# Designs tried in a protein design run: designed miniproteins, single chains. Part 86

Each design is a single chain, and the fold is of that chain. pLDDT is the mean over its residues in the fold that is shown.

## One batch from the design tools (miniprotein)

Design m3178
Fold by ESMFold2-Fast:
Structure m3178 (fold): chain A 60 residues (1-60)
Amino acid sequence: SMEEELGRLFKEVEDKIREAMKTDPEKAKEISALYREAMRAYQNGDYEKAKELFKKALEL
């Protein structure tokens, strides 16, 4: 389901932030900003936008 896919992307982005914080704090900030934007999209019911933003975060 879309919710299950978003749940997996959420966890992957959290893991990426955690790893980036160890080596590249500026990159961690950028990933975190996209993560917060994705969460706002999710809260607004815009699941496609949330998915796009999570994928952008993972590309960093």
Scores: mean pLDDT 86

Design m3179
Fold by ESMFold2-Fast:
Structure m3179 (fold): chain A 88 residues (1-88)
Amino acid sequence: MKREKALELVEKALELKEKDPEKAEELLKKAQELLEELVKEGADPKEIIELLEEIYELILKKLGIKVKVTDGKNTATGLPAKKITPLE
């Protein structure tokens, strides 16, 4: 029951994101509180974490939050090479 309510709050937050981002953030915080209460009541933390992580990723994409990938996998713009000495 509380789990479903948390999901519903997240969906509402996503819809409100474009309309009122501040209210969306407040709804998101309420959803987090409900999830924490579920954990405290003895719910399976693994399932909650997985669900929260998936929701979190979805929210980040919807909100358009700037995320930089500096894991060394992707290289966008960088300095050109300057330590090359061609042989004559």
Scores: mean pLDDT 62

Design m3180
Fold by ESMFold2-Fast:
Structure m3180 (fold): chain A 64 residues (1-64)
Amino acid sequence: MRVVARHPGGLAAAQASAKEIADGFPGATGRAEGDVTVIDLPTEEQAREAAERLRKGGFEARVE
């Protein structure tokens, strides 16, 4: 499962978010592509939880 989020804070915010979510979910990997955070997660449930956490943090997040 994949979660993609965009943050108005740009690259630094995207990198911080990718690391924080990847560290918080077992088996997750995160990276930043410009102002976009991309996170790959092992399960659909983890992807939904990660997306909700990002939305609460002010990100526009979607599950792909």
Scores: mean pLDDT 77

Design m3181
Fold by ESMFold2-Fast:
Structure m3181 (fold): chain A 80 residues (1-80)
Amino acid sequence: GEVQRLIDEARELLREGRYREAAQKAIEALMEILRTSENKEAILTAIGGILRGIGYMYEGRYEKAAQDAIESAERALELE
């Protein structure tokens, strides 16, 4: 699905050291979960992941933003 594709792309970017792009792609995955999910726990996980990811991005902590957002997206996907 689209969410899994975005997670896979984010992980690839993270492996390449492209932390800002990885974080952006992982946040995109979380936004896709927020748009498509009917599961309350998945939606809340995605909201929390987006807020933390954006926070880390504004702090310039791109690697941490990418790691947290990827983990949040994977957890939200498990809840569906």
Scores: mean pLDDT 90

Design m3182
Fold by ESMFold2-Fast:
Structure m3182 (fold): chain A 103 residues (1-103)
Amino acid sequence: SHIEEAREHAKKAIEYAEKLEKMGYKELGKEIKDLAQEILDLIDNRDSLSKREAISRAIAIALRAIGLKFDAELYIKDPEAKELALQGAEAIIEAALAFLKSL
């Protein structure tokens, strides 16, 4: 289901974030983990939210992940850390998209 796809993408984002934290990118890893957790919380609280509120929150999370992707391209010099950050941000975008498809 689209909800299961959203959960799996959010879990992958957390895995990329944990690898970033192990490389010393603690603040960046935390930001990716926080965004992934916001998607998971949105999924878990879906039935208590209006459709409009659920859509707005998912779009806001995706927009923040897009911003994170641009920041990773501009500011991360280490190729491994850059790739992990880009993959983490992309996983959050995919999680938000899958969540929106579930509505």
Scores: mean pLDDT 90

Design m3183
Fold by ESMFold2-Fast:
Structure m3183 (fold): chain A 70 residues (1-70)
Amino acid sequence: LSKEEKERLLELLKSRRRADGTLTEADIVQALLESGVADKAAELGRLLKSRRRADGLYTLEDIEEALEEV
């Protein structure tokens, strides 16, 4: 991902964040579709699976780390 694509994606994810600061996999997929990088959804999903928390939720930090590998 380019720096600009990453920034757009992170802003969309931030806007979808729940009150507890977490995101579901569905929130992440929707943000990818809206940011125009849907082709990266499968690759990012695989990377995020390895970073998944016990509750199945993600933080922005977990997602940002995974994006560095996409």
Scores: mean pLDDT 73

Design m3186
Fold by ESMFold2-Fast:
Order: C-alpha cells, then sequence, then structure tokens
Structure m3186 (fold): chain A 55 residues (1-55)
C-alpha cells in the first residue's frame, strides 16, 4: 500500500530526529493521510502495521 510505504518511511526518519522534529513529522503524516481521504480507523491501522514493519 502506498500509505503503508509512506508511513514506514516517515517512522524510520522520525527515529533519527529530536523529539520536537519527530512530533512535527508524525503530525504532518497524520494530516496528509486525512487529506488523502483515510479515516481515523484506517490511519490507526496503517500506523500499527508500519510500527510492526519498522520494529
Amino acid sequence: SPALEEAVAVLREAATLDPEARHALLHALVRRLQAEGYSDEEIAEILARARAEVE
């Protein structure tokens, strides 16, 4: 899924950043997925799967 691939890439990048930049990047990801038409439930599932893939 393009959304899953984006979330994985963002989570990997966020892990290299300071807490403020990490928070801003993760917030921007959620906003972008909402703008693309994903529901809050779909975003939660995408993020859960992305975390499992990064771990």
Scores: mean pLDDT 83

Design m3187
Fold by ESMFold2-Fast:
Structure m3187 (fold): chain A 67 residues (1-67)
Amino acid sequence: MSREELLAAGAGGAAARAKRELSKKTGKDLDEIEVEIEVDEDTAKGTAKYGDEEVTVTITLEEVLNP
């Protein structure tokens, strides 16, 4: 599995996690929550947003390889 595939999987997981956490925190449906995914050299970041509320989950390549 390539590094890019691992980071993409990590980013998807981070975004899903952030979205669920914000949904639980705000009581809003998952479909109402906006998500953004950012992948850099060694980090996958997922940010969930609803109004003034925001949750960011960051997963490093190291965490993906050593869970």
Scores: mean pLDDT 75

Design m3188
Fold by ESMFold2-Fast:
Structure m3188 (fold): chain A 85 residues (1-85)
Amino acid sequence: SEMEKELKELSARFADIAASFVYKVYKGELTEEQVKEFLELLKKAREAVKNKDLETAKKYIEELEKLVGPATEEEKEFARKLAEE
């Protein structure tokens, strides 16, 4: 279904955002203000997904991607190694 396809795409984008965020936090590349903004947007995006409001969820995910960018291969590898611990 279209909804199932969109949920899979959003799930992949969340994973990328999470990997980039975790890496940047550990590297000290984000200010306290940016961390606060990220967490607030993440909360709103998750609530929108829970309510099946995929259009609103996409808007917040786009804002999250502007803060941390798409995950690099280095960021994905770092997140994967942390998950294995």
Scores: mean pLDDT 81

Design m3189
Fold by ESMFold2-Fast:
Structure m3189 (fold): chain A 67 residues (1-67)
Amino acid sequence: SAEEYLAKGREAAARGLRAREAGDLEAAIAAYEEAVRYARKALELDPEFEEARDLLEGVEALLAGLR
């Protein structure tokens, strides 16, 4: 379901944040890219899913800051 993909995306984003806090930027980028993929899958199932859109935009901004 869209909600299951949102949950997986949030877990991936949380792993990315922890990796960033530990100074592991490679792991942070990989986890954030995983979060983006899950957020996009949620939006494919429900294009009006605001929480998935918010996750996608937030994680893409975090990725831009690390590149």
Scores: mean pLDDT 87

Design m3190
Fold by ESMFold2-Fast:
Structure m3190 (fold): chain A 98 residues (1-98)
Amino acid sequence: SSALQAELARLDEEIERLSKQYAATRDQEKRMELLIRIAGLLLRRAQLEAKLTGDEAAVRARLERELSWLRHEAKLQLSPELVARFEAEVARLLARYG
């Protein structure tokens, strides 16, 4: 629907905005917060995209790749303690939206 398409466009804009903020920061706690926020938006985008397209398998595959990239980025850039917090929050989001 046009309403779902408009919501998806807003989510893509917000993801881009947060990605730019992430690239601009070097504070580890802020980086963790931004990665968690991006993960939440990716999950919401996937849920809406599945409703719009009906192709749940393709949407799930894309989401898995994007979350894998965020987890890889967290592992490279954050302390083990912040990675644990990131993973706990992503698991909470998956329970809410998966």
Scores: mean pLDDT 88

Design m3191
Fold by ESMFold2-Fast:
Structure m3191 (fold): chain A 73 residues (1-73)
Amino acid sequence: HMKGYKLTDEQREFLKKLGLTDEEIEYLESRISSKSAANRFIDELQLISRNPEAFEDYKKLLKEEIERRKAKE
């Protein structure tokens, strides 16, 4: 039924606290294929979030990816 892996409520809350929107979280869920991939993804975001400059760059890239996905429809 779901074409991606749905993150846990705790994982979604973590991402929202980092400033990600519901749309951005759903986009990321669509790219996650398994629980292991979800855990790795959250770990990578935790590491990136320790560097504010790198995390701002990450959010900019994420926004660009979502816009490209919308445009290709």
Scores: mean pLDDT 76

Design m3192
Fold by ESMFold2-Fast:
Structure m3192 (fold): chain A 97 residues (1-97)
Amino acid sequence: SMKEEEARRLLEEAEELEKRMRELGKKGRERMKEDPELQPLLEAAEKNKEIGEMVLGSLYEVGAETPERAAGGAIRGVGDYVEIELKRRRAERLLEE
């Protein structure tokens, strides 16, 4: 059905974004271990692993050279997490209807 096709598309988009951000998050974690200024951010990410991984991935992509840039990267990472979660929830709803 069209609802099943829409649900599948949303799940594929969520999986692709999650895969990309997890890959970037792993690289971000490795880079932040080398910077003493970024250790508190790495520790915070470890306490909330789902959101933290998206934040680390965004920080790796955007950069964290200034506090303002780091804040922008963190907001973007949280946005990616929200997009993944909402796409999955919408797909679940479409499959139940």
Scores: mean pLDDT 82

Design m3193
Fold by ESMFold2-Fast:
Structure m3193 (fold): chain A 71 residues (1-71)
Amino acid sequence: SADELVEKGAAAYRAGNYEEAVEWFRKALEIDPDNLRAHGLLAAAYQHLGKGDEAKEPLTRASKLAEEQAK
């Protein structure tokens, strides 16, 4: 499931394996394109890799999804 892939990505992220984390989060988003946690953690992983431009789209998507949940 997308949630299982997000957890694998989160585990890689906690271990400092940011490139691996990006791959898991991308796979999660292939299954669930609106997964808030996957977008947020993907942005964070890109920021750790110095890829601020790549972080912009998932960060924007996470912000929009968070606003929808915060009603």
Scores: mean pLDDT 84

Design m3194
Fold by ESMFold2-Fast:
Structure m3194 (fold): chain A 61 residues (1-61)
Amino acid sequence: MDLEKGRALLAEAGKAYSAGKYAEAARLFEKAAELFERAGDTESAEAARRMAKQMRLQAAA
């Protein structure tokens, strides 16, 4: 369940990113990372956290 939810949030974050909604994308990537960590997928969690950090830097200009 958590892995599936994490992947769904990743897809949603990617759509927000493509739309230039960086603050929304950052939030969604952070949520996805939390779910991946709960599922034990540390690699995907780390990737999502890196994306969230990049999105936050773009949003907090």
Scores: mean pLDDT 81

Design m3195
Fold by ESMFold2-Fast:
Structure m3195 (fold): chain A 57 residues (1-57)
Amino acid sequence: SVPEMSKEEAKERSIKGLIEAGVSEEEARKAADEAYKKSKDANEVGLLSAGALIRLL
């Protein structure tokens, strides 16, 4: 199911997830900001952030 959450919440969760995966805080915030700007909804923020994780690690 698609989670009913705001894009802002998805951005913060993505930052935390990236940091836990080993990305630096600076890189995590930048990746999540880009995902946030490019996404239409919370689900897309998460997917784009996951894509950025692959490129950052």
Scores: mean pLDDT 77

Design m3196
Fold by ESMFold2-Fast:
Structure m3196 (fold): chain A 72 residues (1-72)
Amino acid sequence: SVERKARAVRFALGLGLPTVEELKKYTGLSEEEAQAVLDYQRGKITSVEELAEKLGLPVETVREILEWLSTP
């Protein structure tokens, strides 16, 4: 479900897990989805739209996750 994947992505981005293997193990994300998270953290993916496309999530969902993570 979108909600389950959104929680997994939020957890992955918040912890900054360093490898695709660890992201898959702790979040259940696919290899492509885990790679997208890492690429975003490393500045290789810079747009919310591209990140959403790679993750298979709605742009609005990804925007909400990023807003949550950027709130002090």
Scores: mean pLDDT 80

Design m3197
Fold by ESMFold2-Fast:
Order: sequence, then structure tokens, then C-alpha cells
Structure m3197 (fold): chain A 97 residues (1-97)
Amino acid sequence: DAERARELLEEAKRALEEGNYEEAAKLAEEAAELARDTDLAVQAEAEAVLGVALAKLGNYKKAISELFHALASAVEAEDEKAREFVLEALKEANEIA
């Protein structure tokens, strides 16, 4: 359900901002799975949050994979805000590594 995916995404963003990276990754993964093929913009942002959280946890290979998938999802969604969010996440992850 798209509404539940958005709720989980908001919780994931908050966990990320608070430095709760493991919680952020779990919530973002749940949001991305729930949004899969139903809300590409939410899927893209969730995958981006997951990527940043994974980078913060030192899992750089998986982080990079998730962030590139997030970019593809944002482009497919044709959502400018989602694309901007993913590009900021890519920049943040690059600064962590």
C-alpha cells in the first residue's frame, strides 16, 4: 500500500537524520518493498535512504547498488523531486566513503 510505504519512508528519513542507521536501513527496505511497482517515486526515495544508511554502516558495495537502482526508479517515475532527492543521497554517500 502506497500510504504505508510513505509512512515507513518518513520514519526511515527520521531514523537516518537521528543517526539510527540500522533502523533507517530496515525501515527504508520495508518502504521500498511495499512501494515496489506501485509508487516508483516512493520506491526511489526509499532505495536512496537505504543506500545512505548502508554507506553510513560501511556497506559501500550494497549502498552503491541501491543508490543506482534508486536513480533508475526516479528516472522511470519522471518525478523531479524524487530525482533531486536521489542525487543528494548519491552525493552524501560519496562523501561518506
Scores: mean pLDDT 85

Design m3198
Fold by ESMFold2-Fast:
Structure m3198 (fold): chain A 78 residues (1-78)
Amino acid sequence: MEKELEAEIYLALARMHLAVIKLIAERYPSEELKKILEEAEKLVKELEEAAKAGDLEKTKKLLEEVLELARKADEIAK
């Protein structure tokens, strides 16, 4: 797979998970979920910059961090 395409796929996945976190935070409003949403938005912005730079390793690492925040949001929503 071309590195540029792989980075775009990671960005698309990160944006999808951010959308899920937003839905969870909207349905179950709390200060904790608001903090997770703010962190996820920051990570996705950093991931967008890494993807544009073609930094596949950084893009993948940032995606893993977004996935961990999505997991935490799901656990808090109970």
Scores: mean pLDDT 84

Design m3199
Fold by ESMFold2-Fast:
Structure m3199 (fold): chain A 66 residues (1-66)
Amino acid sequence: SDAEARELLERALEAVRAGDLETAAELLKQVGTLGFEREAAAGIEALRRGDVPAAEAGVREMLKLL
């Protein structure tokens, strides 16, 4: 649901900002199961590259769509 995706994305944004990239990646993996598969995969890849600004921007963009 959009409410479930929003909760996971808000938690992922907090984790990214806190530098907890493992938690952020796990939360984005869950978001991907809810219909944001491509966007979540891109965010996880950004986190794997250490591109925190790109990951944060992606989470914020997904939140705007909800």
Scores: mean pLDDT 85

Design m3200
Fold by ESMFold2-Fast:
Structure m3200 (fold): chain A 55 residues (1-55)
Amino acid sequence: SKKNVIEQTEKGLKKLGASDEFIEKVVKEIEKAKTSEEMIDIAVKAAEEVAEKKK
């Protein structure tokens, strides 16, 4: 399950234009997450950050 969340988050952030460095940072945070809620929170905040930069 965690690997699937990581893979989906990585692909989603790449589609939004996130840098490889940013994606690696987010993946590392998800790997440290203990609950599904924490993993989703990390992924959502990352997507919001990329959208704010619009780059």
Scores: mean pLDDT 78

Design m3201
Fold by ESMFold2-Fast:
Structure m3201 (fold): chain A 67 residues (1-67)
Amino acid sequence: GMEEAKRAVENAERAVEAARFLGLPEEAIQRAEEYVKKAREALEKGDAEEAIRYAKLAQDAVSEAMG
């Protein structure tokens, strides 16, 4: 539901912040930020499913960059 979508986006945002703190590659951070932006847009439109999907993609981008 919408609460789960909001939490997923918040978790993705924290993952991006952690990536910046750890000094991960700027390309990976930028990619994750674009997904977070799309997830936020989906939340604004009330699309919980799309928000969760983009939040997951943002987390995957960060995870891949961690090695």
Scores: mean pLDDT 87

Design m3202
Fold by ESMFold2-Fast:
Formats: C-alpha cells, sequence, structure tokens
Structure m3202 (fold): chain A 60 residues (1-60)
C-alpha cells in the first residue's frame, strides 16, 4: 500500500509524490518490479529490494 511508497521515499530522501511518479514512470516504460528494486537499491543501498517491490505492487 501507500505506506510502502512513503517508506521508500523517506529512506531515499525524496517526497512520497516524487517517489510515486518515479515508480509509475518506470512501470510505464516497461520495467519489472525486480528491475526497479535493483535500480533503487543500487542507487540507495539502505532501501531494501523487498520494500521497493511492495511499493511497486501497490501501484499495479
Amino acid sequence: GEKAIEEVARLAGVSPEHMRLSLENALEAGASADQIADSINAAVPQVPKSLVKKAVNALK
């Protein structure tokens, strides 16, 4: 749900609105939840991949 998006945003140091748009744009571009999780974890190692996948699945 929304809480997963908020937690990913908090750990990444961005607004929840910015994070939601970034995740939605990646999904629209055809990225999988695994690809999005790998990209965010590589850029921000403190964000666990499982949390990113939960946030992405909340948008499907």
Scores: mean pLDDT 83

Design m3203
Fold by ESMFold2-Fast:
Structure m3203 (fold): chain A 96 residues (1-96)
Amino acid sequence: EGLKAFEEGNGEKAAEIFLKKAEEAAKKAGLSEEEIKKIKEEVEKEIKEKLEELIDPKKREEELKKAVKKAEEAEKKGNYKEAFKYYYKASLLAKL
């Protein structure tokens, strides 16, 4: 769903879909506001450190697809904390 929106050229819609999935995963994981904030800061730091590579649209798409795959795998295993991290990362990559 979110990946399809991104492939159709709608990065904003893709980011909204991934952010909603991240919020649902955080709720299922029972994460506190402080834990959510910490994970968001860690993801944002990782993206900033790789920003030069992510300027390349192809590398950004590859990282987005990798993040979505990891999030879906985490959801299937019931690891909602990890699913939150990767869906949040996907939401940020979709808006770059």
Scores: mean pLDDT 84

Design m3204
Fold by ESMFold2-Fast:
Structure m3204 (fold): chain A 60 residues (1-60)
Amino acid sequence: SDAAATAAGAAAGRAAAERGASPTLSGVKNIIAAYQAGGGPAAGRAGGQAGEEESLKVRG
């Protein structure tokens, strides 16, 4: 899970950046803050999202 957690963190971080690249500056600032604080808490909270996006890419 350590290796998977690291990979999920990177993938979720990217996904969050693209998702957070919305029309709101406030959203962008929150993404930056979260990324710097934990490097992307993808392993726990956003890990599921990374899995879904990865599944879509592989499948689609």
Scores: mean pLDDT 53

Design m3205
Fold by ESMFold2-Fast:
Structure m3205 (fold): chain A 57 residues (1-57)
Amino acid sequence: SHDEEAARRILAGAEAAARQGNLAALRMGLKEAETLSDPEARERAVAHLRELIARLE
């Protein structure tokens, strides 16, 4: 689905940002993930991004 594709793009960017230690990019990705209309895709992306942010803080 469109939201599943968007979630995959967001998570790929988040993993790259995490490798670079880019907290600002991770927080932007989290905001984008929170706008996904599919609740399952949103919850998966949000949870992963929160975990990546927590590891860098």
Scores: mean pLDDT 85

Design m3206
Fold by ESMFold2-Fast:
Structure m3206 (fold): chain A 70 residues (1-70)
Amino acid sequence: MSAREIAEILGISQSTASKLLKTAKRNKENIKDVVIKELVDRGYTAEAIAKILGISVSTVVERIKKIQEK
């Protein structure tokens, strides 16, 4: 996932998206998990996140559970 894709998905600047990507990489976090967490914090449903990212709802739900355990 590129900084441009993150910027478009989250409605933020490409510079902010690039910083988010660098922070995730530095912390050894999966960037998709970081994006999913941000979308959940903004009030998106698992179904909406799945459509945005082009993945299954089941995958999004599993990622959310893993994020909530930490």
Scores: mean pLDDT 77

Design m3207
Fold by ESMFold2-Fast:
Structure m3207 (fold): chain A 58 residues (1-58)
Amino acid sequence: SWEAEVVRADEDGFDLFLPGATDAQVADVRATMATIGYELVGEERVDGGVILHFRYRP
């Protein structure tokens, strides 16, 4: 099953690992996080998926 995994979290934000994510899935996660005040500040493509870096920006 496809599941996002929190790989880091601190007072400024968090990082999500998205195993095997498509560009559409990345866009959907980004849009969802934006609705709750988190801005995408970085994207890292790794073996097996994508790591997205979010920062709280209400």
Scores: mean pLDDT 80

Design m3208
Fold by ESMFold2-Fast:
Structure m3208 (fold): chain A 89 residues (1-89)
Amino acid sequence: SEDQQLLLRLVALNIELAGIQFDVDLAQRHPDSPNRQQILDATIDAGDALLSDIDDLLSRTTDPADIAHLERLRSQVEGLIAQAQAMKS
């Protein structure tokens, strides 16, 4: 069903978000790591890709509750990108 397809897509988006959260945590735990910049760059790139996926799904979604849920996920991803960018400064 359409609802089942949306649910599976939301599960995939949440798994991708968890991966980005993990990478941000690694960068925070290892501030002196020579790989920190690479982790932060990868996190920003992954976040941008995830925002693109969310925006694509938003363009196809008409239910207000699903739109609100996707907008919350989008805001969380934007926050993680901003955090990663701030850590590069």
Scores: mean pLDDT 85

Design m3209
Fold by ESMFold2-Fast:
Structure m3209 (fold): chain A 56 residues (1-56)
Amino acid sequence: SREAARRAAEQAAGDAALEHGGDREVIRRAAVEAGVKAGMSREEAERLARRLLDGR
């Protein structure tokens, strides 16, 4: 579901932030890859990753 994909992307972003000390590019890539694997389109996953990094 979209909700499960969103949660997967958020979890991956959080994990990447903890492991890589807030590197925005690493966090973005992790969120996009997790979202796509969980069923989002790449465009949707990239939009979500941008929102997560912007804190909104």
Scores: mean pLDDT 77

Design m3210
Fold by ESMFold2-Fast:
Structure m3210 (fold): chain A 79 residues (1-79)
Amino acid sequence: SAMAEEKMKEASEAALKILNGEFTPELIEYAKELGVEITDEDIEKYKKMPKRKQVALATGIALRIIGSVLQEVLDEERA
């Protein structure tokens, strides 16, 4: 379905931006709509982390975003 494909594309693009450390206001709003809260305090802490911890945190956030969109798509297909 076009809707599922579009949502997964948006989630993938958001995940890639997060993995690159690109926390834009637009991305933060998108994540919040998916139930993934990224606060200014979280971003400040992220900037002070060692690179390895930054990668781990970014990966976790990216997976949560993908998981939330995948769950939404699966729920819509079953409805």
Scores: mean pLDDT 83

Design m3211
Fold by ESMFold2-Fast:
Structure m3211 (fold): chain A 80 residues (1-80)
Amino acid sequence: SMEELLEELEELAPEFAPLVRKLVEELLEALKAGDELTAGIYEGLLGIVAGVILLTENNREAVELIDRLVELAKREAEAA
């Protein structure tokens, strides 16, 4: 579930986890609303956060987890 992935992110990247949670929640809301522009912006911001984690912590597992969160948000929005 999305919550399980977010809990894993809190262990892997605790300083970034609150920001990623907020960005994923905003992404899911925008996707459910059909707001493609806003969804694209939040997806882009999640990509930037993943890039910062990779540069500062070299934590590829956290980066892959963020990618999975984005994919899961898109799937949940399609199911609504």
Scores: mean pLDDT 87

Design m3212
Fold by ESMFold2-Fast:
Structure m3212 (fold): chain A 65 residues (1-65)
Amino acid sequence: SEEQLKRLIEAAKRNGLAEGEGITGDKSKVTVEVKVEGDKLIITLTAGDVKITKTLNIADLLAPG
C-alpha cells in the first residue's frame, strides 16, 4: 500500500538517507534484499535498526489486470 511505502521511505531517511541523495544514502545504511521463494517475491529493506519485509505473489504481478 502507499502508506507502507511512505513509512518505508521515512524509516530509510531517519536511518541515513539524505533528501539530496535519493534512495542511496551515505555509508550504505540502507540494505535492500530481494529473494524469490517459489511463487513469491520477498523484498526486505533494512535501515539501521528498522527491518521492513514485503511479500508479493509473482503470479499477481504477471496477471492481466
Scores: mean pLDDT 59

Design m3213
Fold by ESMFold2-Fast:
Structure m3213 (fold): chain A 60 residues (1-60)
Amino acid sequence: DTERRIAELDAEAARHNARAVELEKQMKESGVFDEELLWEAVEHAVRAIKAIVEKLGLER
């Protein structure tokens, strides 16, 4: 079901984006540079982008 898959990818992208933003906020508020938190935020951003790209492919 293409519609269900699009909705799933949209939710996945939103979830990963929200987590990346949350991690960025935590780093800004603490003023502490944490390399592990930075890479976790990058991984979430990449996964959000991948979900968006897959969604756009389905929305032909």
Scores: mean pLDDT 78

Design m3214
Fold by ESMFold2-Fast:
Parts: structure tokens; C-alpha cells; sequence
Structure m3214 (fold): chain A 68 residues (1-68)
């Protein structure tokens, strides 16, 4: 249930390339798990290999799942 809700929210926020900003993904994690926004953001930044401030939906979901 939680992963499907997270996927749908991330898909709504993602750009046409299927990428989402760190801040958008952090808000989804905070809303669904209660993890503080800053903690979620730090976990997402660690997943951003290119340092461009964007993640794929799948990368954002991997971070979300780590908090379940």
C-alpha cells in the first residue's frame, strides 16, 4: 500500500523524463512516513550520484522503502 501511494505521488510530481527533485521526493517521504524533511532530504542526496538535484522515481522509491 505505502509503496503504491508513494509511486503515484512521485509520478504526479516527476517531469516528462520521469525525474523528480530532491525536495519533492523528500516531501513525499515526510508525508507518508513521518520522517523529518531534512533527514529524508539527506538520504535522497546520498542517492543522487550525479549531484544534479534529480532522482528517478525508482531511486526515490528505494530511499522511501529504506524508511519502512
Amino acid sequence: RALEVARKRLEELANEDGRITIDEAAQVIQELTGIPLQQAREALLAKDKDGDGYLTIEEALEVFESFL
Scores: mean pLDDT 78

Design m3215
Fold by ESMFold2-Fast:
Structure m3215 (fold): chain A 60 residues (1-60)
Amino acid sequence: SMEKMKKALELAGKAQEYLKKGDYEKALEYAEKALEYAKEASPEGAEQLKKTIEYLKSKL
């Protein structure tokens, strides 16, 4: 749905903000939340978020 896509983008944006601040724990939290919405809205977006989550986990 359009609402799920919008929420995925908003949460992914928050993850990126925390990543820029070096807050990897919060970045991971928001990225995982974004993935939950992206799974139902965008397979391509979900794939990109999975890679971001793996990267963030490697930094923790």
Scores: mean pLDDT 83

